# Designed miniproteins, single chains, continued (4), part 7

Each design is a single chain, and the fold is of that chain. pLDDT is the mean over its residues in the fold that is shown.

## One batch from the design tools (miniprotein)

Design m12213
Fold by ESMFold2-Fast:
Structure m12213 (fold): chain A 107 residues (1-107)
Amino acid sequence: KVLIIDDSPAAQESLTEALESLGYEVEVYEELPEDVSKFDVIILDITSEELLEKAKELRKKGHKVLLLAPPPIQKKFDLGDMVSLSFNAGDSVEEIAELLKEALEKL
């Protein structure tokens, strides 16, 4: 079961379709819930330093965390050893699924 935290409807739809094509059950929230224990993977769209800190803390607690971070965000924030992914608006669901599969294997 995968948790997606993203406030973009287009990104939510593309990510959900790609993950479901890989056999995952997906839940999408606009903000991080207090209890994430039911999720095997947490995918976070990094829009702030505070969200990045929360992602790093979840990783330290043993959660599998994947960051959605376009190149400007990767340059602005120190992501450390966190696994990150970016895709373009023109990418197909199949292309997004391949990127997700590769990123998830690194977790």
Scores: mean pLDDT 76

Design m12214
Fold by ESMFold2-Fast:
Structure m12214 (fold): chain A 89 residues (1-89)
Amino acid sequence: MEEEEARRVRELLEELLRQGEEEARELSESVEGQRKAAILLDAGAGLALMTASSSRIAGFEKAARVAREYARRLEELGREMRRKAEELE
């Protein structure tokens, strides 16, 4: 159960990460597009952190750890998108 919950959280957050990367690629030629991608990735990171907190409260420590790991990755990708927006300016 706990391991299955962690797997589902990982799969959902992986899909969110891929969507963010795809959005960034599609919008990558514009500064506005890169900034929009960064905002969406930041929102995703916030949701992942909330998922981590909820999972921990529910006793799903493995799911909480996975969600926290992906929150960090989403934040890092968001910072990259902002940096690219600055370079394109």
Scores: mean pLDDT 73

Design m12215
Fold by ESMFold2-Fast:
Structure m12215 (fold): chain A 90 residues (1-90)
Amino acid sequence: SEHLQQALRDIEEATRLANEGRVVEALELLGRAERHAELAAQTPQGAEDLEAVARAAREAAARTKNPLMQRNLLSLADRFAARAAELRAA
């Protein structure tokens, strides 16, 4: 979906900005990624799309050297993995 692709791009760009020390801009992009993931969750592919976002966030967390960004990416991954599981159980 377009929302999935935008969320994935925003996570990648946020990770890049954080590694450059641009942490405020990185956190704003993570907020945008979260909104795109929320929209993807409302589609028939919502569970699959949220699983993809959670996986991308965990991979980004492993690649960042910024502790605040790592914490935010792991939190995002855990929340969307839990929501994907709920959608699959419904």
Scores: mean pLDDT 87

Design m12216
Fold by ESMFold2-Fast:
Structure m12216 (fold): chain A 67 residues (1-67)
Amino acid sequence: MIPSYDQYMQDRYNQMNQQYGGDDAVNISIQMFQQGNDIGWVNVQSFAYAGNQSSQQMVDQAIAASA
């Protein structure tokens, strides 16, 4: 496990919410992930970690598709 991973995820979530605002941050992150952007994938995981159900569904689908 990478040290400060939980802190990194929380900081990323806070940055995205501050930069893009609430629900727009989730939607932009999903769009970036669908375009193959690594930052979009990290952001979607961060929102899933924070309890966003739509982001968790995207993570679950991506894992299933890679199996």
Scores: mean pLDDT 67

Design m12217
Fold by ESMFold2-Fast:
Structure m12217 (fold): chain A 56 residues (1-56)
Amino acid sequence: GLVELQKPLEEALAEGKKFTPQQIGEYMMALAELQAGIISEEEFREIVEEVVERAE
């Protein structure tokens, strides 16, 4: 479910990784698109992983 798809982001936050407002915006936009059925759960997972990889 959605909780499992968000887990990499939650783990990165727990590790103290910092996200820019743009990275948060990208994640929020992807979440909105997933809820609207515009993107698949697979595409959403890829976006979350990309955001986490770019976090410092």
Scores: mean pLDDT 77

Design m12218
Fold by ESMFold2-Fast:
Structure m12218 (fold): chain A 60 residues (1-60)
Amino acid sequence: GAEAIAEAVYEASGGLATREQAMALGSLLASSGATAEKVKESAKGATPEQIAGLAEEAAG
């Protein structure tokens, strides 16, 4: 669900994203069929700053 993905995003951002930004990205990724496991795996190839930037973009 979106909440599990949001937690994965928040953790991958190293706390640089807000929980609200992480939830916005988590909801977007969940709607595209992503799982928390796949998000955690994909996040290993990105920096915390890149993850935080994506979460900020998703939140507007």
Scores: mean pLDDT 83

Design m12219
Fold by ESMFold2-Fast:
Structure m12219 (fold): chain A 66 residues (1-66)
Amino acid sequence: MQVLTPEEVQAQLDSWLATMRAETDPEVRRERVEHFRMWLEGLAPLLTPEQLEQVRRALEEMERLV
């Protein structure tokens, strides 16, 4: 099992969001959101409820950018 700090989770989320904001192609943005969902599904069993909520909020923000 892996334990990530909330700060480490937030840094990863910030990186995902920055990549998404830098992307200008709408098709690539949609693929990014789908890739993020798959990444979240794989990671979810390893996260605390607090970290899962952080990731869920980031997903909502990424979905708004599409």
Scores: mean pLDDT 76

Design m12220
Fold by ESMFold2-Fast:
Structure m12220 (fold): chain A 99 residues (1-99)
Amino acid sequence: AMPKVVAPSPEAIAATREMIEAYRAGNKEAYDEAFERLLKLMVEEAKKAPPGALISFAVPDDPEYVERAKKALEDAGAEVVSEIRLPERGMVAITAKKK
């Protein structure tokens, strides 16, 4: 059977856009606030996901933010199964599987 894929919520997509805009503007405070909001939404989605579901989110290609996102997903009971760089967008797509 095909694994069930959980699409990012509209709120997660909006938080990602706000984060990209803040980064481009050089506003670190707004960037960090948007990232924390995205992280919270990622954790909530991961906790609600059924076992075996795939959860995917795009985060900025910054090692600190990538590692924090991976840790948050793992703490929410998901195992990170792929990390794909999207250099043309300055992003990393992280996919985790709910345990």
Scores: mean pLDDT 76

Design m12221
Fold by ESMFold2-Fast:
Structure m12221 (fold): chain A 91 residues (1-91)
Amino acid sequence: AGNPQLLADDLRTAVDNGDSETARAMVSGLASSAIGDGKKRVELDEKVGQLPDEVVLELARFAADAASSNDLGTASSLTRSALEEAIERLE
């Protein structure tokens, strides 16, 4: 199901529990589904846009971790979405 609030709640729970691997897997699954699909990329951007500021920053951190593990497609898609949203909220 594509409910951004449920994603935010689940991701927040993983982060709060220090379960960075589960949080990263959730993030990778979302971003990977958007690779090569412009429509799913728009859905990813919309979902990130509905997340709380703290969760957006946590997503950006997990995107960086994905990049360090050579998952560049996931890192690129999610980092772009999270950074664009964070910049917009800071303006």
Scores: mean pLDDT 59

Design m12222
Fold by ESMFold2-Fast:
Structure m12222 (fold): chain A 107 residues (1-107)
Amino acid sequence: EARPAGGELTGGKLEEAEKLAEAAEEALREAVKEVDNPAARAWLEALKAEGGLADAMRTQLATVLRFVMRAYDLSLEEAKKLLAEKLKEGRSLGEILAEALDLIAAK
């Protein structure tokens, strides 16, 4: 990713990204409780890693949920529920992101 230029380190933007990442992580946790999704489990394990890997994974989770919200015109809570449902179908985060991007491009 391109290096951030000044504004991305403001508290409000960081709090927004953290809320998105937290909601996406909750969706992953809900999915893995109900179905065997190895991709979702791998993401949860990556989030336990120390240092920059966990931060990078949280940034990607925030991105996925933001694109799901845009693709389906959903609120944060609705997008979180849809993400959990897609993960329960056995889909990876990459597949869910690709579908969201395709929907946005088709609009």
Scores: mean pLDDT 75

Design m12223
Fold by ESMFold2-Fast:
Structure m12223 (fold): chain A 72 residues (1-72)
Amino acid sequence: SELEEVEKRIAAELKEAEETLTDEKLLKAAEHMAKGLLAGFKGEPQEVLAEYAKKVEEYAGVKISPTVRVAS
């Protein structure tokens, strides 16, 4: 049920992005970001998460990291 709620939330945010963003590259970046986030919740390997992050960087022209580090 928790995963289902996360999937619905991600789908809703992606739909809002599709309605709000007119830039095709930003829409592609949002799509890959949504897929990466959902893959993370499903416990997919880091290589899969890195591929989604790479696609987001490619389409959005920004640098991101798929790895969450504890700042200590």
Scores: mean pLDDT 69

Design m12224
Fold by ESMFold2-Fast:
Structure m12224 (fold): chain A 91 residues (1-91)
Amino acid sequence: MERIEKLVELLSELYGLSEEEREKLLEELKKEYEEDPDNQTFKNGLIAAAIELYERGVISLREAAYIAGVSQRTISRRIRELRERREELER
């Protein structure tokens, strides 16, 4: 999937992954998606990764929604929920 390839590229740039690490990550993510496209754990992982990239200023909200395979509204809601949860943990 092209969106998984874009995610792996962005993660590789952000975390300085080696070529070997990038290839391994790409193959594992493609395999998980191909084996079960409705895997909720995998989908939640994509959403979490897309939000992380957006919060770090690496991608736009639109690109985050594309990578996660959800609407921009869904990403915005998830970001708000994560920020509220983070604030509660600091108390």
Scores: mean pLDDT 74

Design m12225
Fold by ESMFold2-Fast:
Structure m12225 (fold): chain A 86 residues (1-86)
Amino acid sequence: SDAQRATLVARADGIKELFQNALPKDLAQQVTKEINLLKQGIKDGDIKELEKVKKRLLQLKEKNPEYKPLFDSAIGVVEAAINLLK
């Protein structure tokens, strides 16, 4: 539904703000790019792009374990979006 998509976009924006405030600038820019692609994938109903975003976020999480809770939150939004669009 449009309401469920809007809720996931709002969750993605909240996580983006947390990353921008918590992460070093270069990593924050990289994550912001992924969250913007997540928002676009939700809007477009593009499950394949959402799966690519999930893969890249998992790779970033592996390289940055100190930020695991933020990456887990972002990945949770991607998984919720994929499940909604199936």
Scores: mean pLDDT 88

Design m12226
Fold by ESMFold2-Fast:
Formats: structure tokens, sequence, C-alpha cells
Structure m12226 (fold): chain A 82 residues (1-82)
């Protein structure tokens, strides 16, 4: 639980600095949600819900550079859940 939470917060903080617009807001909200998560199940659920949301945002993203950053974040978050 603690290890997954720390890794997720590190990844999200790194990518939130690179992201723009709605995707940046989604990453920032996820950081807050993860900080408040008390269980491993809660952390995993928050990350799974975030991945789904980020995938939807990537499909709608008009800025190609922001889309690339989003896809990289999605891949790193999926790797954390393996």
Amino acid sequence: AEELKKKALEVLTKYAEKLKGEAKTAAQLAIDALKNAKTEEGIKRALEELIEHLEELAEKEKDEENRKVLKELIEELKELLK
C-alpha cells in the first residue's frame, strides 16, 4: 500500500508539471485523492479510475505534445498496477 502510493504520487507529480489544461487538473485531483486514500484497495481503485479518465482525455486531446505526455503517464500508471 505505502510503496504503491509513494510511486504513484512521484509519477503523478512529475507528469502534472508537464501536462496542460484538463489533463493537468485530472492529475492534480488524483494526487489529492491518493493522499487521502487509507487502503491498498482504495489506492488501486483511484489509479484504475484515473487511468480510465486519462485514456478518455487522451482520445479528446487536440495538442499532440500533451497527448504524448498523457500516453506516457497512462503507461507508467498501468505498470504500477502490475
Scores: mean pLDDT 82

Design m12227
Fold by ESMFold2-Fast:
Structure m12227 (fold): chain A 82 residues (1-82)
Amino acid sequence: LIPDEKVLKILQEVGLTKKEYSELEAFSALMKYIVKNKLFDPDDPNKVILSGTLLGEILGVDSLDINDMTPLMDAFFKHSTK
């Protein structure tokens, strides 16, 4: 995967500086971004709050269900080339 500029900025924030990434590396980076920015809802462990974040801006959503990460991965790969 070759990330788009906005996606690359998220990857760089979590310490990844490669030109190309595997799907597993991309997923790991997104999870690190969520954890680093403390985006889990303390009242609902199945909810990730993206409002006001760069990731939320890229995805166009205010929150995600952690049990359904498909929209997150699909949006990430849409902004990246294989």
Scores: mean pLDDT 69

Design m12228
Fold by ESMFold2-Fast:
Structure m12228 (fold): chain A 88 residues (1-88)
Amino acid sequence: SPREETIEEVVRLLEETKRAFEAEDFEGIEEVIERLEELGERHPEMRELIESVRDAVRFIATQLKQGRISVDEAVALLDGLIALLRSL
């Protein structure tokens, strides 16, 4: 279904975010955030979900950049979000 395909695209972007966090690739993180914004615009029926995911990624990235959480904690938060999305 279009919903399942969109959820899998969001999950792929979150897996890419995990790799960017592990590599401390802040440019890669910003690129994922931009791609999530574009995905939300293309899928208005799922915009609220996609925007919530984008906001969560941005918040986690900010916490990591400010040294408030570790890379392992940031990855664990993304793994939890991926698990929630895959349960939908």
Scores: mean pLDDT 88

Design m12229
Fold by ESMFold2-Fast:
Structure m12229 (fold): chain A 63 residues (1-63)
Amino acid sequence: MSDAELVELLSRRYGISRAAAREILRLARVGATKEQAEALARRYGVSLDTLNRAGVEARILLS
């Protein structure tokens, strides 16, 4: 599955923008700090719960 396909899947599944999905995918690859996760949630208006679920799925899909 390509990065573009993963971004589209996460965006549709979690009701988030493609920009937010792209950042979640990037952080899933490099590892996210608590501060980075909170900053992303604030920037894109995503709940921390939604971000955490999307991040877990992104890591599984990248495995």
Scores: mean pLDDT 82

Design m12230
Fold by ESMFold2-Fast:
Structure m12230 (fold): chain A 80 residues (1-80)
Amino acid sequence: SEELLKELERLKKLVKEYAELAIKKDPSKKELMEQLIEGTEQLVKRTLELSQKDPSKMETILEVVKKLAELVEKQLKELL
């Protein structure tokens, strides 16, 4: 789904922005934030694989991804 790809790319972007800001505020968190970025990329890949294996889960997956993106955006705004 094009919508799922768009929402997953948004989630990746928000996590990267959060990680970069967190490192700027506390450089000791660099390794942890780099692991968070890598972990998010792996989750995105596996989420796409799952949506292709079971298309009936697409609506639920999309809703969860949107909710996660909203939560990350909220945390990013609180960190600013």
Scores: mean pLDDT 85

Design m12231
Fold by ESMFold2-Fast:
Structure m12231 (fold): chain A 55 residues (1-55)
Amino acid sequence: SAAAERIRAANEVGGAATLAAIREAGDRDQSVAALVAMGLSEEQARAAVDAAAGL
């Protein structure tokens, strides 16, 4: 999806820390909470976690 591509591009720039947080959390809800703590909205955090899981 376009949203997943945009989030992936942003993660590449700002990038390793966000991906590491997603991987470290393991659970979808914990991953969403970690990204919200990093400043993403809950909807955008859910999209980022789903994109990372699907890619």
Scores: mean pLDDT 66

Design m12232
Fold by ESMFold2-Fast:
Structure m12232 (fold): chain A 59 residues (1-59)
Amino acid sequence: SDQELVDSLIALADKYAAQGKYDAAIRVYEEASRIFKEAGLDDQAKRAEKRLEEVRKQA
């Protein structure tokens, strides 16, 4: 399902961020946010955007 796919992408982005791979984490969070918005999952999209903002501040 789209939700399972996006949950997997967020987990992947979290792992990249933990490794200091901020450029990779940013790209994956952006993709996850886009998929949530296209699926009409606005609350989940906002959560992904908050994580993206946090990672951008560390980059």
Scores: mean pLDDT 80

Design m12233
Fold by ESMFold2-Fast:
Structure m12233 (fold): chain A 78 residues (1-78)
Amino acid sequence: PEVHEEVYENMSPREAVEKLAEEKGLTILGHTALQTDAEGNPYQLFLLRDKEGNLWLASAVERDGKTVVRYTRIGPLL
C-alpha cells in the first residue's frame, strides 16, 4: 500500500489531521487518545473515510514545531 505524507507547521496531531481531512475530502471516523512516543513526541492515530467509501489510516506525530501526518488506504468501508 502507498504511504502518503503531509507536514503541517504549529498544529497539534488532531489539528493537522483535521486540516488533511479538509484538504483531501476525508471524513474522520475515530481516533485514539493523544499519546507520547518513546522520545516524548505527541502522536495520535486516526481512522478516516474518503468520498468513495475507502478506509484510510493516519498517524500524526508532532516534533520540532511541525506535525508529520502519514496516511494510507487500507480498504473499502463495509
Scores: mean pLDDT 84

Design m12234
Fold by ESMFold2-Fast:
Structure m12234 (fold): chain A 114 residues (1-114)
Amino acid sequence: MTVDELLQKGLQIFEKNKAEVLEFLRTTKLKVLISFTEQIFDENPELYLHLRQIYNQTFGVDIEDQKEFSTHIAGLLKLYAEDPEQFESTYPAELVKKIQALAGLIYQRYLEQQ
């Protein structure tokens, strides 16, 4: 599966389950979201590199450590779930779509683990 196919799959899961995904992100502890994010990046290193590039360009930073990056992404997922409308008006559309797609992928993994 390509990065684009994986992101499209994640976005479809997010859009079909938006209320449930947002509730999952709001109620799940940050440490647990970091763990799921790390699992997805470990299994999909090309997705990790692609998202890291977009993040670094958006925020003007140079994060190179995957665990550090997973922590920052989990924080953005929490921020998105707190106020999706405010997040979507604040951040570039490209970043918003990537966060939505990643939320869908994390939610699917959570369901697969019960």
Scores: mean pLDDT 88

Design m12235
Fold by ESMFold2-Fast:
Parts: structure tokens; C-alpha cells; sequence
Structure m12235 (fold): chain A 72 residues (1-72)
């Protein structure tokens, strides 16, 4: 459902933004967030755009260059 995709994208982004977690876990979370956002975009474009903005911030700010690249 749209609600389940919204919740899944939000949860994945919280994990991806948590710099106390290992790089591998943040990378997996970025990839998971992207999948949920892409699935959400045709159903709820406004929420998808908002989540993409948070993903963009991870791409700008994460201390690891691989996480930043994955968030693009």
C-alpha cells in the first residue's frame, strides 16, 4: 500500500542518516530507501519528492564517500 511504502521509505532514511551505524548498514538503507521512493513516486509524488530531499541531504553530508555516491 501507499502507507506501507511511506513507512518503509521513512524507516530506511532514518537508518541511512544514522552516522552511529556502520557504513555497510547505511549503504543498504540508502539502496532500500531509493527502491521504496521509486515505487512511491507514481502513487504519491509529493511524499516521494520530500523523501528524495532527505536522500539528497545524505548525499551532501554523510562522512563516507560511498554512502554519498549511493544517495545520488
Amino acid sequence: SVEELNLAAGRALKIAADTSLPVEQRLAAVREAKRHIDALAPLDPESAANFRRYLELIGERDPDPAVREAAR
Scores: mean pLDDT 89

Design m12236
Fold by ESMFold2-Fast:
Structure m12236 (fold): chain A 92 residues (1-92)
Amino acid sequence: KQKITIIIDSNPKDMDQIADIMKNMSKSAKKRGDMDIYFIYGGSKDEQDQLKKYANSISSGSGDYIGMQKSSSKGFSDAIKTGKDSKQISKS
């Protein structure tokens, strides 16, 4: 399967929008049958916990793997800027 890493750097005020994006991407991957989606969130512990709940809810509905990881602030910023590090992080 093709692996896609999605990096989310947002705050709790945008959680509804983040949840909708995650749902849409998960549904798309399920329809294709050839794609796994991974989410990396750089927010606070509380924000990560909220996203984890959304990811788990979506995963059970979609049948796709949705993982959530926190990277170091520097590595996270570099991944957003270049895209190369995000591939390396997803392989970790």
Scores: mean pLDDT 50

Design m12237
Fold by ESMFold2-Fast:
Structure m12237 (fold): chain A 66 residues (1-66)
Amino acid sequence: SLPDPVEIEATLELMRGVLYEKAGDFEKAAEEYERASEILATNPKYREFAEWARQKAEEARKKASE
């Protein structure tokens, strides 16, 4: 069985976010986590994951501001 398209698209953006964090590019990491959160928020099933991704974006933006 295939995962939900929302899950696939969000997973790709989350992976990009993690890679940017590892590279120290926190602003780009935040942008990718925001995109993941927006994608996850399109389906109520993923509400908790959308909030988690939003928190990751906020944490990354805070690091970018340091």
Scores: mean pLDDT 85

Design m12238
Fold by ESMFold2-Fast:
Structure m12238 (fold): chain A 65 residues (1-65)
Amino acid sequence: DKKRFEIMKRSIEKYEKRLEEINKEVEELSQTKSQAEIDEFRRKKLSEAGTEIGKEAQKLLEEAK
């Protein structure tokens, strides 16, 4: 239970950090790029981060069970 909580907390923190980095890049790009390009960049980065972090968390949670 405690171990599962720690795994989930770590995954959330890692995802939040990735979101912060992506948002910072998006803010910089928004000054020179079109909205469509920004939306595609954000979508791709979020999808990659979510998939990677989700798979890692799922595996760790299953092993901790």
Scores: mean pLDDT 80

Design m12239
Fold by ESMFold2-Fast:
Structure m12239 (fold): chain A 57 residues (1-57)
Amino acid sequence: SLAEALAAVDKYSKDLNLSQEKSACFKNCVEAAYKDCGDNLKSCPTFNNCMKTCEQA
């Protein structure tokens, strides 16, 4: 579910001590990708492209 995906991002961000900015960026990617691809995030171009943008920021 979207809520579970967002919770996973929060846990990942805390475990790796990511910045608030990167954490927010990842959450935005999950929300956008979930709207386009549902639970199929792994093969979602929207998700993959968005995540790469967050990593470069």
Scores: mean pLDDT 77

Design m12240
Fold by ESMFold2-Fast:
Structure m12240 (fold): chain A 62 residues (1-62)
Amino acid sequence: SGAEEGAEEARKKAEELGLKGVEIEVHGKNVLITLPGASIEQGEELARLVMKHGGNATVVLE
């Protein structure tokens, strides 16, 4: 599914950005991205990768 492909790309991007403690959960077409201490811009970048592959993204900043 596009959500799983988008989540995989988001995981790779999070590693490239050096983000720690990132959690990415896939539930059908929905992808939940949890980012402790990250900026809104970083969360949006990961969400766009999910949406590009046809998934729905929700970003939680902690």
Scores: mean pLDDT 80

Design m12241
Fold by ESMFold2-Fast:
Structure m12241 (fold): chain A 94 residues (1-94)
Amino acid sequence: SMDYTKQLAIETARELKKAVEENKDLLTDEGYEEALDYLDAAIDFAKQGNTQLAGIFIRLGVQSAIDGAKSPEDSSKIAKALNDAISKAVEKVD
């Protein structure tokens, strides 16, 4: 349903933002700020019911976090944290 899709987008963006904030030490300052800016935009679009733009900005935020990692090893840890965040968001909406 549209309501489910909207709530899933909101919770996904929020949980991803939390994961980025909790893993700040693994990110460059630039990568951290860029990922948060995209995820904040995703939350705003999702709240407005624009789930298509929310999805685009979720992907941009995720990519900025992965690219903004301090090392390949940190990138792997961030990717795991982001995947865990997505799973947590799905559980919250069900």
Scores: mean pLDDT 91

Design m12242
Fold by ESMFold2-Fast:
Structure m12242 (fold): chain A 100 residues (1-100)
Amino acid sequence: SPLDQFQAHVAALLQELRRLSQTASPQELLEAIVRMDTEAAARYEAVAPQLTKEQRRQATLILASIGVLLMYVSVAIRTNEPFEDILARVQKAIDKILQL
């Protein structure tokens, strides 16, 4: 379905973010999440006309979860949160979004 295609695309982006997070600096991690957020939003706009109301709700929950992660990482870097704590929370967020 179009929803399955959207979810598969987001899963690929999240797995790439997980791999990058193993070696990324704080700035590289933030840039990767910004890029993922932008790409996921663009993919959603492309498939949204083909989605049912319930499928749109599911897809927007995924987008909102990515947006919350972006907001968290942006604030955490700005407030000098320990990078190891930021990485642990990013990995937990990736696992949670993959369950959606």
Scores: mean pLDDT 89

Design m12243
Fold by ESMFold2-Fast:
Structure m12243 (fold): chain A 84 residues (1-84)
Amino acid sequence: MEKKTAEYKKEVEEFVEKVLNGELNPEEVKEAVREFVDKLFEERNKQIKADKETLEHIAKMKEKIEAVSLEEYREEILEAKAEE
């Protein structure tokens, strides 16, 4: 389980880099992220009865993607990247 979670984290980091570079079209980015978050949420919930922090994080990402525009989402990724 932990290995699968680490793979998802790596995929997310690679995806974030592509978004920051502007290599993906907005429509493709929104659909891919939404689908990815949905899959991650379902898989995590089924396998672990995941710790509360993981479930809350995934739920927030899903709601964020649906509630905000892609432009706002990209801005937040850039801010998170800057704090690294």
Scores: mean pLDDT 61

Design m12244
Fold by ESMFold2-Fast:
Structure m12244 (fold): chain A 97 residues (1-97)
Amino acid sequence: MEEERQERQKHVLELIKKIVYGDEKEKEEAREELIELLMKEAGASREVAEKIIEAMVELLKLKEELEKKGEPEKLIKETEKLAEEKGDEIAAMVEKE
């Protein structure tokens, strides 16, 4: 992988963590920054970018809920299934363009 692409990947992961674990201001700022990044770099529409971010936030919130219930190991299987479903929905939106 190219160094520029790897650095951008790390930045995206950091923004996702801020959206989940940050305070209200950090969450909003990171969300807007990630939306703009997805639109500019990937050519995604705002609707597609928002859907991607929503899916990532839901996955991390599900992690917190399962950890609270004492079943964190089930998270991986459930998140993989949810990621496949959200990915298919996003692909359908792109195809309709």
Scores: mean pLDDT 70

Design m12245
Fold by ESMFold2-Fast:
Structure m12245 (fold): chain A 63 residues (1-63)
Amino acid sequence: GILAGLEELLARSTGPLGLALAIAIREIRKHPEDAARVAAGLAAYAESLGDAATAAELRKLSE
């Protein structure tokens, strides 16, 4: 599921993206219905940081 995919990405992420992933996982645990929307937002954030590979993985999770 989306949450498991985000936890996998968090395990191999650092810096601002790692922090954003940790916050997003906490929010999804509180509101699971928002998981796809949150993953899509993270994809846009990863792309803004220049991390196209992580952005692509996050977009796939939001589908």
Scores: mean pLDDT 84

Design m12246
Fold by ESMFold2-Fast:
Structure m12246 (fold): chain A 63 residues (1-63)
Amino acid sequence: MSLEEIIRALLERDVSDEDAAELRAMLAAGASDEEIAAWTYARFGVRKSRAHVERLLALYERL
């Protein structure tokens, strides 16, 4: 794991169990890429793609 990946994981550590559950529910419900981007901007201050959210959830499950 690179230093940049470690820093990114630490910045994304503020994903709560509730946030992770909501993101999983949105993905399962077929939320659009824009809905995912808008939600992440509202909660984390940054717009994330679907691929980023899926990777974030994978990191969250590993940590």
Scores: mean pLDDT 69

Design m12247
Fold by ESMFold2-Fast:
Structure m12247 (fold): chain A 93 residues (1-93)
Amino acid sequence: MASLPGVRVFSVEDDEEAERALELLESGGAVDILVIARAENLSRETLRRLLRAAKRAGVPVFIGAPESRVEEVEKLAEEEGAKAFIIAEDPSL
């Protein structure tokens, strides 16, 4: 997928990329939008840490999640006070 022109997007696909995103957000790195491609590939704790870090950095988060996980992800975003947009994953892709 192409990045939006003039916007720094960091995409997270798994726990390894999540640790890189956390390092960037915590160090004050230039991230305008955080994208979590598949919430199911992340542990609940890692997802919570990303939401907390994004809130502190003032970065909006776009989260892809299977329908069965949407409620859990919405609750985590609300608890952390993060500006999150949750996108239900199409199982057909």
Scores: mean pLDDT 78

Design m12248
Fold by ESMFold2-Fast:
Structure m12248 (fold): chain A 62 residues (1-62)
Amino acid sequence: MEQLKQNIIDAAVQLTKSEGEETAIEAARSVTKSLQAQGVLTKDEAEEVLKEAKEAVKRAAA
């Protein structure tokens, strides 16, 4: 997996501990949507990263 995808997931996990699960998921959504709009990520890649970030955030919040 590309370093960019891992960095997004790691950042979301860190936000979960300071700002909470909902805020972390919204941040991950905003980042992936922005990167898709800029052409850095395809739609499929953005959806996969967001899915993995949501899963990681839920695990960190538990």
Scores: mean pLDDT 80

